# Ledger of designs, part 63: designed miniproteins, single chains, continued (4)

Each design is a single chain, and the fold is of that chain. pLDDT is the mean over its residues in the fold that is shown.

## One batch from the design tools (miniprotein)

Design m14163
Fold by ESMFold2-Fast:
Structure m14163 (fold): chain A 65 residues (1-65)
Amino acid sequence: SMEETRRKAEELLAKRKENLAAALADPTIAHSTAANIARTQELLAEAERLLAEGRYEEALKLLQQ
């Protein structure tokens, strides 16, 4: 269902945001380049936009990359 897809996308977005916040807070685990961090921020922003537009399947697919 669309509600189930939305829930999965929202849950995955939340987990991705938590992981990014943790990586930014701990300099000892910084294995990503600045470009990788910027790319992740752009991906999360796009997923949030897709969710706001009701494009749940596209948001979920983007977050699974």
Scores: mean pLDDT 79

Design m14164
Fold by ESMFold2-Fast:
Structure m14164 (fold): chain A 102 residues (1-102)
Amino acid sequence: SEIRKRLIELIDELIEIGLELLKLEEDKEVRLRLIGLLLSLIGIKFDLENTENEEEILKLAKELLKIGKELLEIAKKIDEELAKRLEEIIKEVEEIIKELEK
C-alpha cells in the first residue's frame, strides 16, 4: 500500500511542528534537543525515500514513533495546541506500525 508515502507526509508535519516549537522555545538546551530531533526526522525521511524493504520501513516507523514521543514531551511544556497535533500524528504512526506488523 501507500504506507511509505503516508510516513513521509507525517514526517513533514512533525518537522513543521518541531520548527514552530523551536521558534517558541528560549532555553538553549531544549533548543539544541529540538534541533537534534529535527535532524533525526530529516534522516529518517531520507532513509524512507531510499528503501523498498518492508522490514526497514517498519524499523524506520518505530524510530519515527520514538522521536515523535520525545517531541510531544517537549511540546507539552511549550504549547498545548502543538502537543495535541503531535498526539494525533503519533496515533497515525502507531496505526501504520500495526499495519506493517501484519
Scores: mean pLDDT 89

Design m14165
Fold by ESMFold2-Fast:
Structure m14165 (fold): chain A 100 residues (1-100)
Amino acid sequence: MPSPVEQLEELLERFRAGEISEEELLERFTELVKRMSADELLAAARLLARAIRESTDSRLRLVALQMLGVIAEEIRRRFPELAPEVEALMAEVEADLAAR
């Protein structure tokens, strides 16, 4: 069985390929996030931050940024002790975007 992080990676690939809409991606992602553990949420956040940093597709970068925001909110709600780690990751992503 694929992990929630592996399922997220597959959803991002399908979105990039034009196989699913932004709305379907966000809907599926939101359901996955509700079921993720703390470690899975952090792994997903790092995956999204990497996608934002490495992608040349502005549409993928924008949706990945929205998804990272959803993970940050979920971490603040369920695992507030990890909020500083996700805030640091968000700051790195914002700095990268500002440099482009």
Scores: mean pLDDT 83

Design m14166
Fold by ESMFold2-Fast:
Structure m14166 (fold): chain A 81 residues (1-81)
Amino acid sequence: MKGVTVVGDLSEEQREEIARYLEEKYGMKARITSSGAVVAEGELTDEQRKEIAKYLEEKYGLGAAITELGHVVASTKGVGV
């Protein structure tokens, strides 16, 4: 399975919103870790991974990258305008 991982200084409401978005739109299994990361697992197309990365960047100001293994990783660390 390929997934999405979101880390950084996000509010609890923002973390819950991201988890809900991934579960409802893409059918992913999402959870919020004790460290405050949002982790979601599920099968995604290349287009869906790009869409998720763009959503996270545009709505939350996150820096997002797609790894060579097909994971989307996003963080508030080092994110600029």
Scores: mean pLDDT 77

Design m14167
Fold by ESMFold2-Fast:
Formats: sequence, C-alpha cells, structure tokens
Structure m14167 (fold): chain A 66 residues (1-66)
Amino acid sequence: SSEELERKLIEKGGERLARILAEARALLSDEEFTEFLKEALKVLEENNGDVTPVGVFMTRWLNEKL
C-alpha cells in the first residue's frame, strides 16, 4: 500500500522526508503520489539506504512535475 511505502521512507529520512511527503500528498493525485513513492524507494534501494540522494530526487521530481 502507499501508506506502507510512505512509512518506510519516513523511517529512513525522518522529519525532512516526512515534510516532503506531506507536501507531495497535498499536491499530487493518489496515482501520482503512488508513482512518486515507488520512484523514491527505488532511489533508496539503489543507494543502499542512503537518504541524502532520496531527498534530492524527491525535491527535483516535485519541482519538475508541478
């Protein structure tokens, strides 16, 4: 579920990623938000749990999408 994916990102990134996710949730459709979560988790996996590139990716994606 999208809630499970969101929770995993918050567990790794803390308050910073939680704020980005809250903004994304408010601005995106459910479908767009689910794709956003999947892509962010791919970045997390590709970087062995390093949250720094995930935050950069998320910010760039939202700026380009919105």
Scores: mean pLDDT 81

Design m14168
Fold by ESMFold2-Fast:
Formats: sequence, C-alpha cells, structure tokens
Structure m14168 (fold): chain A 65 residues (1-65)
Amino acid sequence: AEDEAISEVKKLLKENGIDLSDEEVKLALDHAIIVLKDANIDGATPLRAVEVLKENLKLEKELAE
C-alpha cells in the first residue's frame, strides 16, 4: 500500500514537471500522516494523502489556465 502510494504520487508529480525521489515522497507522506494522527483525525493514510494531492494539483491547473 505504501509503495503503491509513493509510486502514484511520484508519477503524478513527474507528469506535472516535478521530479522527486521515492525517499522524498515517502518523507512528505509520513510527515503528513504524523500531523493528522497527532490531531486525532481518523483515516490518516498514504492513500488519503494521494487523493488530497491530486485535488490540489487539479486546482493549481485550473488557476493557471
């Protein structure tokens, strides 16, 4: 599951001209999950973080035209 999330995020970012290593993507996802867990938010998973990132990239494209 984690490997799948990392690969999906890396692919999505690369398609948008951002080339990050698997380690960098994993570190960012791990940090986001820790923050969500510390806030006692249920459902803090790598897959949820991927969904949020996809939505943010869609908004960025819409704003950029």
Scores: mean pLDDT 64

Design m14169
Fold by ESMFold2-Fast:
Structure m14169 (fold): chain A 79 residues (1-79)
Amino acid sequence: DKIKELLLEIVKLYKEFSPDPEKAKETEKELLKNLEKYKEKLLEIAKEFLENGEEVLAKETDAENKEFIQKLLEIVKKF
């Protein structure tokens, strides 16, 4: 269930920063429906983000993107 919790936290963050909240809701439903299919890929992405997310954050110049990346790192660190 940890992976489902991680996915829900990531989707919440994506919805918060998405320019289209209705499209973000559709993405959430699709991801939840296919959780088993995306589980391995999400773990891989989360691990990669943990390893280089600080560097990505340091290189980002847009304030909104920086906030998104920082919050995403906090979510991934909980896993």
Scores: mean pLDDT 69

Design m14170
Fold by ESMFold2-Fast:
Structure m14170 (fold): chain A 85 residues (1-85)
Amino acid sequence: KPITVEQGRRAGEAAARGDPEKAYQAIVDGGATSPEFAKKAAEYLAEAARTGDGVNLAKGAEYLSQAGMTREGTAAAVGEVLRAQ
């Protein structure tokens, strides 16, 4: 299944709430091909939301890309994390 903008948004919303497990499920439901990279993306996005650290946000975006998320889906996830800060 392709990772969609809607799944990216859901992943970012879950991460912004401090729920990396729900973020991980959204990434996988969106059709991520790498569970390892999807898990890393969820953890880094949640940590970025918690700390405001741009390095964690950049790593989260990179792992979303490696998991197979589209550029638009990655932008949606990052946008939700930034909006929550």
Scores: mean pLDDT 82

Design m14171
Fold by ESMFold2-Fast:
Order: structure tokens, then sequence, then C-alpha cells
Structure m14171 (fold): chain A 70 residues (1-70)
């Protein structure tokens, strides 16, 4: 349901710093992670989520990409 997706996006926002640290701890997965995050960004308009949650997800994914591409 849309509510479940919105809740998962909020959970990602709360765990943003932990997720960044975990991704940075796995340099061998960096290229795969970047490709997946870019794919998710492209799919955001198609997600069955609220516009507020889509904006939040875009911000999270952009922050993750910035950290991995640094």
Amino acid sequence: SMEEIDEKIRELAERREEIIAEMLSRPEERERAIAHLRGLLAKIPELPASEESKELLREILEELLAALEA
C-alpha cells in the first residue's frame, strides 16, 4: 500500500547516517550501489507513494550518492 511505502521512506530518512556509514564500509560494492541508487532516482516518479515521500526519498538518495561519489 502507499502508506507502507511512505513509512519505509520515513524509516530510511531516520537511518540515513547509518546507511551512509554502512555503504562507505563496503568499497567493493560502491559501483553497484551507485548504479542502484541512480536507478531508484529515475523510478521515483513511478512509485506508488505520496509526493511528500517522493521528495524525501529523492533527497535521501541524492545524499547517499554524494557520499559515495566523494
Scores: mean pLDDT 80

Design m14172
Fold by ESMFold2-Fast:
Structure m14172 (fold): chain A 66 residues (1-66)
Amino acid sequence: SEAEEAKALAAKGGVELSDEQAEAAVEAARYFLETGDAEAAVKRVEEAGLSGLDAGIALSAGVRAL
């Protein structure tokens, strides 16, 4: 699944995602690709319990998984 791929990609960047965080990262990535709103996309990932560099890595992993 895209969430499984995002989890694997984030782990390569040093971030271990829960299944819920991986799903949130993929959803945030879809939102970012549809709207171009990086701030709102990062906020969605932060609501899943990630912050700072980890949130950025998770969002990037979500984009790459799509």
Scores: mean pLDDT 85

Design m14173
Fold by ESMFold2-Fast:
Structure m14173 (fold): chain A 67 residues (1-67)
Amino acid sequence: AEEIVAAVEEALKDESPLTRAKAREVARLYAAGESEATVRAIGKQMGLSEEVIELVIRIGEELKKKA
């Protein structure tokens, strides 16, 4: 959970603080076991770009495989 959130923060370090806050929230939902479909839906409702949402999901998948 912590590793996913930290990796998302690092990947989005050059993004606005608001975008990073929204992405961290989506990363926490993914780390908590929410489905990719739910994560995409919530990310879209928050106004995150498709690129940012897919980046969060990709980072979460990669780190879950290493755990």
Scores: mean pLDDT 79

Design m14174
Fold by ESMFold2-Fast:
Structure m14174 (fold): chain A 90 residues (1-90)
Amino acid sequence: SEEEERARKELKELMKKNKWITPQELDRLSGLELLLAYELVKYMLENKVTPEEFVRIASYADIILSRKRQERPVTVEDVRKAVEEAKKLV
């Protein structure tokens, strides 16, 4: 999709700048996974989160989203809410 291609392009530039992931690993992401990766990386950069804090936030967010997945398919809005909830726990 156009949204996925935009996210992939923006994420490639952000990751290249920060060296957190290889371009090859990024190219394996698609659909929701790509959009989630973009949202999380964007959040980390905007809020000056350390890698260690980010791992904790991501872990808590995954727990929250796992509960959501049992009810319905996960949306980007669910991810944003999960990240906001998770950051309160770190």
Scores: mean pLDDT 68

Design m14175
Fold by ESMFold2-Fast:
Structure m14175 (fold): chain A 86 residues (1-86)
Amino acid sequence: MEEIERAVDEILEEMRKAGRLHLTGLSEEEAREVLRLFLELLIEHLGDLEKAKELARKYFLGEPVEDEDLILELMAEAYRRYLESQ
């Protein structure tokens, strides 16, 4: 989905500018795939691409988010799905 790929690219670029890409412990390609899966899960939960994108962006840039427990659960699920697809 082009909109999700665009959101992934924008978040990765912001992380690169903020010097946070290395904090993932993943290659850029691996980080991109995990972020894509994470955004898909957020969109399924929220039903809104823009809200999902903003929440993911805030989390990855280290900005405060009110629903951090939900974010951590969905991030763990994204990592699990990524590993299962390898």
Scores: mean pLDDT 77

Design m14176
Fold by ESMFold2-Fast:
Structure m14176 (fold): chain A 92 residues (1-92)
Amino acid sequence: MKEIEEKLKKFLEEGTKTYAEKLAEAEEGKPTNLKSKEELYEYAKDTLLNKNTGKYKPLTEEGKKIEKEAKEEGKKVFEEAKKKKEEYLKKL
């Protein structure tokens, strides 16, 4: 049903927002080119989709470390969403 598909999309969006908020909280690790939450959200979404375009790149080594940690957390959210999608599809 399309309702299940919408629910999975919301789950992924929720995880992306959480990931973006963590990036915003990590002041020393957030990409230096990101000035707004809107840009952070787009960057987090690209990271979860493994589409890193190189537009948002931290210039400091400390920033790169925190970015890697945040990216790993985002990957966990993506994998969780994928498992949940499989469970829903199995019930149909």
Scores: mean pLDDT 58

Design m14177
Fold by ESMFold2-Fast:
Structure m14177 (fold): chain A 88 residues (1-88)
Amino acid sequence: MAREVAELLRRRAEELALLADRLPDPEAAALFRRAAELLLEAARAAEAGDWETMRRLVEEAQRLADEGVAAAAPEDLARALAETAAAL
């Protein structure tokens, strides 16, 4: 379980980092990059069996990702999402 959760979190972090690289808005890109960093920290917490810290970091990452969506222009976000999906 812990390894599988950590693997999933690392995969989600990679997806967010690739999304950030494709956004022209530096603010939106920074928010998605920070969310990816928190998911990598959450993966380490999961491997350590610290489910409380993992849950909190995932919740914070989701909040930052939501802020990134709000900061991004809809056209840029749609294109970046499509390009990220194609790269995975």
Scores: mean pLDDT 85

Design m14178
Fold by ESMFold2-Fast:
Structure m14178 (fold): chain A 82 residues (1-82)
Amino acid sequence: MAEEILKKLEEAVDAMRAGDSETAIKYLKEASDLIKKTKLSPEEVRRALALVMAAFAEAIERGDEDVLKSVQEVLKAINEAA
């Protein structure tokens, strides 16, 4: 399960770098839903946070408020699962 979360976060970052905000939001939402159902180890939390911060940086650079909201939802899910 944790590997699927990390894969979805990587796909979200890749979609953002490709300019596909809709696909990025979809993967961020799917990751958030999985995180809420999964207990993450400290190492998995750090890896997830690194990917979420990469997505956040891309969203800031693009000025994409909808992606920023989705990133905030993932951060909240990680904090609640920790």
Scores: mean pLDDT 81

Design m14179
Fold by ESMFold2-Fast:
Structure m14179 (fold): chain A 81 residues (1-81)
Amino acid sequence: NAPVLVGLDEIERLASKVPDPELRKQILEEIEKARQAVRDGNYEEALEHLKKVRELASKVPDKELRDQILKNIDIVEELLK
């Protein structure tokens, strides 16, 4: 699903702005796992990885960046239903 992959790219772009290098790496790794699951047609696995992205993103101290990441996760989750 090309719209889902575009949404994941936007989440990745926002996550790349997370200043904590360890948190940023963990978020980006989970996004890549979600992307691979989408490419494999495994949408349940993709949703599990997006749940982990959401948990990690909730720890981002910048409220505006955190809110943007979480909003884009919501959009991608709706596209996977």
Scores: mean pLDDT 90

Design m14180
Fold by ESMFold2-Fast:
Structure m14180 (fold): chain A 77 residues (1-77)
Amino acid sequence: ASLERVQELQQLLDEFNKKHKTAFTMQTPVTELFRAIGFQPEQVPELAGLTVHDVLYQGDSQHRKILEEALKVYLSD
């Protein structure tokens, strides 16, 4: 992913942490993040075993989109 894309997702993660009083990082398992927002990780089995960093750098574009949309849903009014 581009630097700008990584920074956008890091900003979303920081805003999520602030809103929900969590401390998720690029090394957090992405399924743990999904559980925290009430999303069942079984709905995205392709993401099992991946960290936030793995999704950004090694995941396909659809995996990144799922993470972005999940974070944005819980940041929106």
Scores: mean pLDDT 71

Design m14181
Fold by ESMFold2-Fast:
Structure m14181 (fold): chain A 87 residues (1-87)
Amino acid sequence: MLSKEEAKELLEKLTEELLKVASPEEARQIRAIVDLLLKELEEGKVSAEELLKAAANALQAFTDQARANNAPEEFIQALEKAKEILE
């Protein structure tokens, strides 16, 4: 079982890796969702496990959107890898 601190660190590390390959628009969308999830964790509205599940669901939605928009393969692969790590 992950602590809240460990879940936050894991999500931030995955976010940093995604932002290296994301366009400015994709980076804004990812950062907005991550910040929202981290705020809910800080406010005690979600557990560490719920945070990681919500993040994995968001990554699946981003992957589907990226494929539909013909995003670079490197970005799609980074999203899939991040989701696999959170599962």
Scores: mean pLDDT 82

Design m14182
Fold by ESMFold2-Fast:
Structure m14182 (fold): chain A 73 residues (1-73)
Amino acid sequence: GEMEKAREEAQKIYDSLSPEELTALRLMLVGDGIEDEEEKVRFIERWLARKYPRTPRRVLRLAARLLLEDFER
């Protein structure tokens, strides 16, 4: 369905990120002192929006949640 397609696009974004980019993003989250989960998601979404300016925000938010889940594992 519609959500399945958005998740597939979010997964493609996640898979396109290098190990170096993932490490840099993790360090930025720690360094910025963000403790709230929703604020972490918004931070990652803004970071992704700079890299993928033509991607719909809903897809970027799903990608941000995937990244945060991976980081908190």
Scores: mean pLDDT 80

Design m14183
Fold by ESMFold2-Fast:
Structure m14183 (fold): chain A 91 residues (1-91)
Amino acid sequence: SGARLRALPAEERERALRGFVIATARSLLDSTPGAEDFSLEEAIEYVRSNLESIKKLLAATLGSEELAEQAAEIAEKNLEEITREALAPVP
């Protein structure tokens, strides 16, 4: 919940928000027809182009527009790494 995330130290909160971004980006890619054929560059551009949609999904998931905005900022600054992790096979 948003209340639990706000109670975390800043670095732990950023790590948790990054995890939510990765999960949301993965879900978006998995739900997109033809995304399985994307190159890394195409996947990065797709995630970048959908940052507002990811932010809206995160606002709903976290129950907080402020936390979703922080998560979107983390995504924008770490877009390649987040996209690589979103494309990584789930164990």
Scores: mean pLDDT 81

Design m14184
Fold by ESMFold2-Fast:
Structure m14184 (fold): chain A 95 residues (1-95)
Amino acid sequence: MLPPYVRGPIRVLVEVDGKEVEVFTVELDARTVEEMREQAARINEKLAEELEKLGKPEEAEKLRELAERAREAPSMEEATRALLEGIRIYLKSLS
């Protein structure tokens, strides 16, 4: 089976006080491990900034650690896992 490949826009939407708010949208087109490392790290850093604005600095720090992990990831799969873990923590932090 081919390694996971992620391409296309990721829209991050959160419901705050019954209103759907778009936090950001990121286009992913990672054809190399280096491209995935940088894109995964950048996304996790943006999510960390939004968590800080929401008063969640501990969760923001976890996402920054995942951004560094993505930059140091030895493979496309590991960089993708760091990205998905960051998104998971972010979404759970908003519920």
Scores: mean pLDDT 73

Design m14185
Fold by ESMFold2-Fast:
Structure m14185 (fold): chain A 75 residues (1-75)
Amino acid sequence: SPNEQKLEELRKYLESKGVPQELIDEILEEAKEYLEAEEKVQANPDDPEALKELREEYEELREEAEKAERFVKSQ
């Protein structure tokens, strides 16, 4: 699927930056959940529960991305 390709490309990118495998796995899990939440919102844009889930998954992905950015900057 297009989402599987996006996740694999993200994985390769993070590996190329020297991000630890444990952190890569955490980022990929959060990215997957974010993409799934996005699909739910696209199916029903007016669903308050889907919109709430998308916001929560975005915040979790942002936190994991910030950890990776801090790691790369500390090297």
Scores: mean pLDDT 83

Design m14186
Fold by ESMFold2-Fast:
Structure m14186 (fold): chain A 59 residues (1-59)
Amino acid sequence: SAADELALAVFALDEARVRAIKAALAGDPEQLARAEAQARKMVDSLSGELRERAEALLA
């Protein structure tokens, strides 16, 4: 799903892929919000610098 794809891209710190997925979902705010919520659940499992970088990608 788009949510899983975004979560995996954020977890991998793949900035280009995160930007591409968000751009593709920009026309569907509800789907984008669900995808970002799923990615934030994965970010909650991170700590330190990795968490800071992942949070920046979702901002």
Scores: mean pLDDT 80

Design m14187
Fold by ESMFold2-Fast:
Structure m14187 (fold): chain A 68 residues (1-68)
Amino acid sequence: VKELTDWKESILEELERLQKHPSVREEAKELLEEVKKMIEEGKSIEEIVEFIGERAKEMAKNPPEALG
């Protein structure tokens, strides 16, 4: 990646692929959708990382049920 904007395009494409994956849970898809919106709104990578970190901390207190 040569420019800051190029990483956003790559991440957005990756997020779309993950959301379409049948093995990805609803909760994970919601998180991916929120991150995608932040990128589309022009949030910085630092803001996105901080958001993900806060959501991860919240989920760690009450982790999602593992389905077999």
Scores: mean pLDDT 68

Design m14188
Fold by ESMFold2-Fast:
Structure m14188 (fold): chain A 85 residues (1-85)
Amino acid sequence: MEKEKKEKEKKQLAETYLYRGSGLVIVGERTGDEELIKLGEELIEKAKELGVSDEEIEKVKEEIEKALEEEWSSLEPTPISVLKA
């Protein structure tokens, strides 16, 4: 009973760290924020400690990147008047 509960909590925590970390890395890479990349990498490392595989990390990163690409394409960001081309 306690063991199963702990295992389920571990899985949820691992998934949370994986999604949060991957998102931070992708956003940081796109915005040039190296601190976000570092924070994201640390969260991914925590997810790995909880049993997440490198394959799962790559899959989630790809999924998040695709979602962010669509979101950033459809979102109306504050207009930046100095951008050319």
Scores: mean pLDDT 71

Design m14189
Fold by ESMFold2-Fast:
Structure m14189 (fold): chain A 57 residues (1-57)
Amino acid sequence: DLKKIVDEIIKSGKAKIDNIERVEYMIKLGYSKETIINVLLGKEKPQNFGTFKSFIR
């Protein structure tokens, strides 16, 4: 379960807090587990979602 892995990374303090909401949206869009974890850890830049940017600001 991808969401459980994401939750455990957040609880361990290894996640970039600013990327958490974007990662949850990426899960809904069907991005790969590897991409989601890399974005959460700050190894990749968050995806640009256009209109979604308006909701997270």
Scores: mean pLDDT 69

Design m14190
Fold by ESMFold2-Fast:
Structure m14190 (fold): chain A 76 residues (1-76)
Amino acid sequence: SMDEKKAKEMKELVKEMQEIVKKILEDPNASESAREEVEKIALEIQELLEKDPLSEKVIEEVRKKVEELKKIYDEI
């Protein structure tokens, strides 16, 4: 079903977020500013998930924030 596909996509995005956040926070080369930005983005994703986790708009906003986390990790 469409809702099942959206739930799976959101679950994969949340897993990816958790893995990237862990990698950045455990990396000794991560700057204080990078750690603060990562924690801020993770909180913003959590707030989005509390609104409507199956809406296309929320899924897209979470996807963009996960991509921001990837960019931060690539710059470490």
Scores: mean pLDDT 83

Design m14191
Fold by ESMFold2-Fast:
Structure m14191 (fold): chain A 113 residues (1-113)
Amino acid sequence: SLSEVLKRLEQARLEKNWREVLRLAGYIAYILKEKNQDVFYKKYKPSLELYAALLAISALTGVPVSMLEYFFGPIKTVEDALAVVSRLSGLSPAEIRRLINEGIEEGKKDLGL
């Protein structure tokens, strides 16, 4: 369930398991997009990869997605978001993108789409 996935995300964050945080952020982004359940996604309609990266920043920092620009400055592109995640996690932008997309693909398989 989404509730269990969110609990796993919080556990991974507390353990500083950034690879798992990034994979779960991609997974959650896909599920929330397809189920049309997220108010931020519905209002701003970011690309899936950008939305996943924004969720990753939120998970790493505890800052809600709607407040990220207040703390980190403007985040307009996937590259902007990946740069923030890289600074927070110590992982390269390429590795972050790989992990996020791995989570997205897992979400696609779980929904059977």
Scores: mean pLDDT 83

Design m14192
Fold by ESMFold2-Fast:
Structure m14192 (fold): chain A 83 residues (1-83)
Amino acid sequence: SSRDLADRGIRAVDSGNITMAIFYFRRSLRTGDLDGAITMLRHVQSLGADPSIVQQAIDYLRQGNIDQAIQLAKQAIRSAVDV
């Protein structure tokens, strides 16, 4: 289920597994689970990622610019895990 991908992504972020967090984020987008992808980004924001980068990533997702959204999501995930 889409909720399962978001939950797995959140657990990967919480465990510091950047590679798996990015994998589940990409998988949510590939399966059309935009809400799950946004939920993961908001969780990353709650852990200290830059709110402006998170909001830009969400805006790109809503515009259908998936490549730019993924690039910004990677930055947000890395910054939240490396703190």
Scores: mean pLDDT 84

Design m14193
Fold by ESMFold2-Fast:
Structure m14193 (fold): chain A 74 residues (1-74)
Amino acid sequence: SHMKKKQEEVLEELLKEGEITEEQKELLLKFHEETGVFRSKEQIKVIIDTAEKLREIGEEIDRELEERRKLEEL
């Protein structure tokens, strides 16, 4: 579709600029196809920044759960 090509161009520019990874580009393109929503470079940067922050929080939770699990196995 016309909008898919425009979204691909935005994602390719972000990839070239080192703002996203190839995996993130693929996921973001799929997200565009599922939602039908075009996202600008600025909007995508906000999504990536938010996803990174949520990932950090998730890793901290997983670390605490792992420590608790080890204590319960004693």
Scores: mean pLDDT 81

Design m14194
Fold by ESMFold2-Fast:
Structure m14194 (fold): chain A 83 residues (1-83)
Amino acid sequence: SLREAQERIRRLAEEGRIEEAFELLESLPEEDRVEESYIALARGLVRAGADEEAVRVEELAPEEFRLSVGVAIGMELIKRGLE
């Protein structure tokens, strides 16, 4: 399911398997590359400390999703800073 794919993307990114996480997102059908798919990747990358790669997700995302991805990155950075 799409939800399982998004969860797997997030988990791969959190585990530092950055290349595999990006490849999985890019392998999704176009209709499944939705806002939540980019957010899942970005959140996982921030949790792994891969901040440059998380910013790249924001740039990779369709323009309509960029604000939501940027907000998700900011929120995860705040959460990480409070831990």
Scores: mean pLDDT 86

Design m14195
Fold by ESMFold2-Fast:
Structure m14195 (fold): chain A 104 residues (1-104)
Amino acid sequence: SIVERVREMLEKQLADIEEALNDPSMSEARKDVIVESTATTLLMYAYEAERTEDPETAARILREIARFLGRVYDLLVKHNASQDTIDFVRQSLDWARERLRELE
């Protein structure tokens, strides 16, 4: 299903973010951009899914994205990432959760 493909993609993206956060040669600014651009792209994808998929599938995709954002939030806190990036991901997660409640 499309939801299973999204979940597989998100697991790979989570691993890529964890690798970036653990890379001592990567600047903090680059890590921040990777995380924030990933979150932004996924929220745009969720928005497109609401317009192109059936409502149940769109809600399931948004739920997987919200779960992913929660896991990214935990990684950022664990790695003592910048407060601005932590706040950005928290705001993205809160938006996704609120939107999911509206769809359900």
Scores: mean pLDDT 89

Design m14196
Fold by ESMFold2-Fast:
Structure m14196 (fold): chain A 63 residues (1-63)
Amino acid sequence: MTVTLEDTVVVPAEDADKVAELLIEGARELAKRNDAELVSIEVKIEYSGDKATVTVKAVLEMK
């Protein structure tokens, strides 16, 4: 069974990389906790002035 998890946050542009790393780590921890296979992680960062929209999409295969 395939499950897609998507998180989107708006942060100051200077924090975008750090927030992306935290969201990726969260997706990995969720996979580990549920004994699921992490099939893919996609990261998208869109800058708008002094802000960034960070989207992390994780695809998990549940056993």
Scores: mean pLDDT 82

Design m14197
Fold by ESMFold2-Fast:
Structure m14197 (fold): chain A 117 residues (1-117)
Amino acid sequence: SEDEVLIRARIDFLSLLNQIKNDVIKRFKELGAPEEVIEETKKKLDEIRDKAMKELQNATSLEEIYEIAKKAVEDIFKVVKETAERLGNEELLKWVEEQYKLALETIDELFERYKKA
């Protein structure tokens, strides 16, 4: 049913946002970012995710779910890129730019899959 598709879409898009958040925090730790920067970044990403989760619960179409998730990805990578730039870590900044492209491609692929379901 259409309702079942929308329920699965909300779960899958939220799961993707959680995966992106976790991957970012893991990479910051691996590249030796200070613990205070990691904790501040985690807090900001949790706030973005929590806002997206509330908006996803109220979304009534696949297009609304996609737009909410896409904005959340953009908001996440804005925070993460600004943080990488402040740290002056070129390896982290390059990884962030590559992950942003991958995240947008992944969200677009997930949207296309749901449109065909």
Scores: mean pLDDT 89

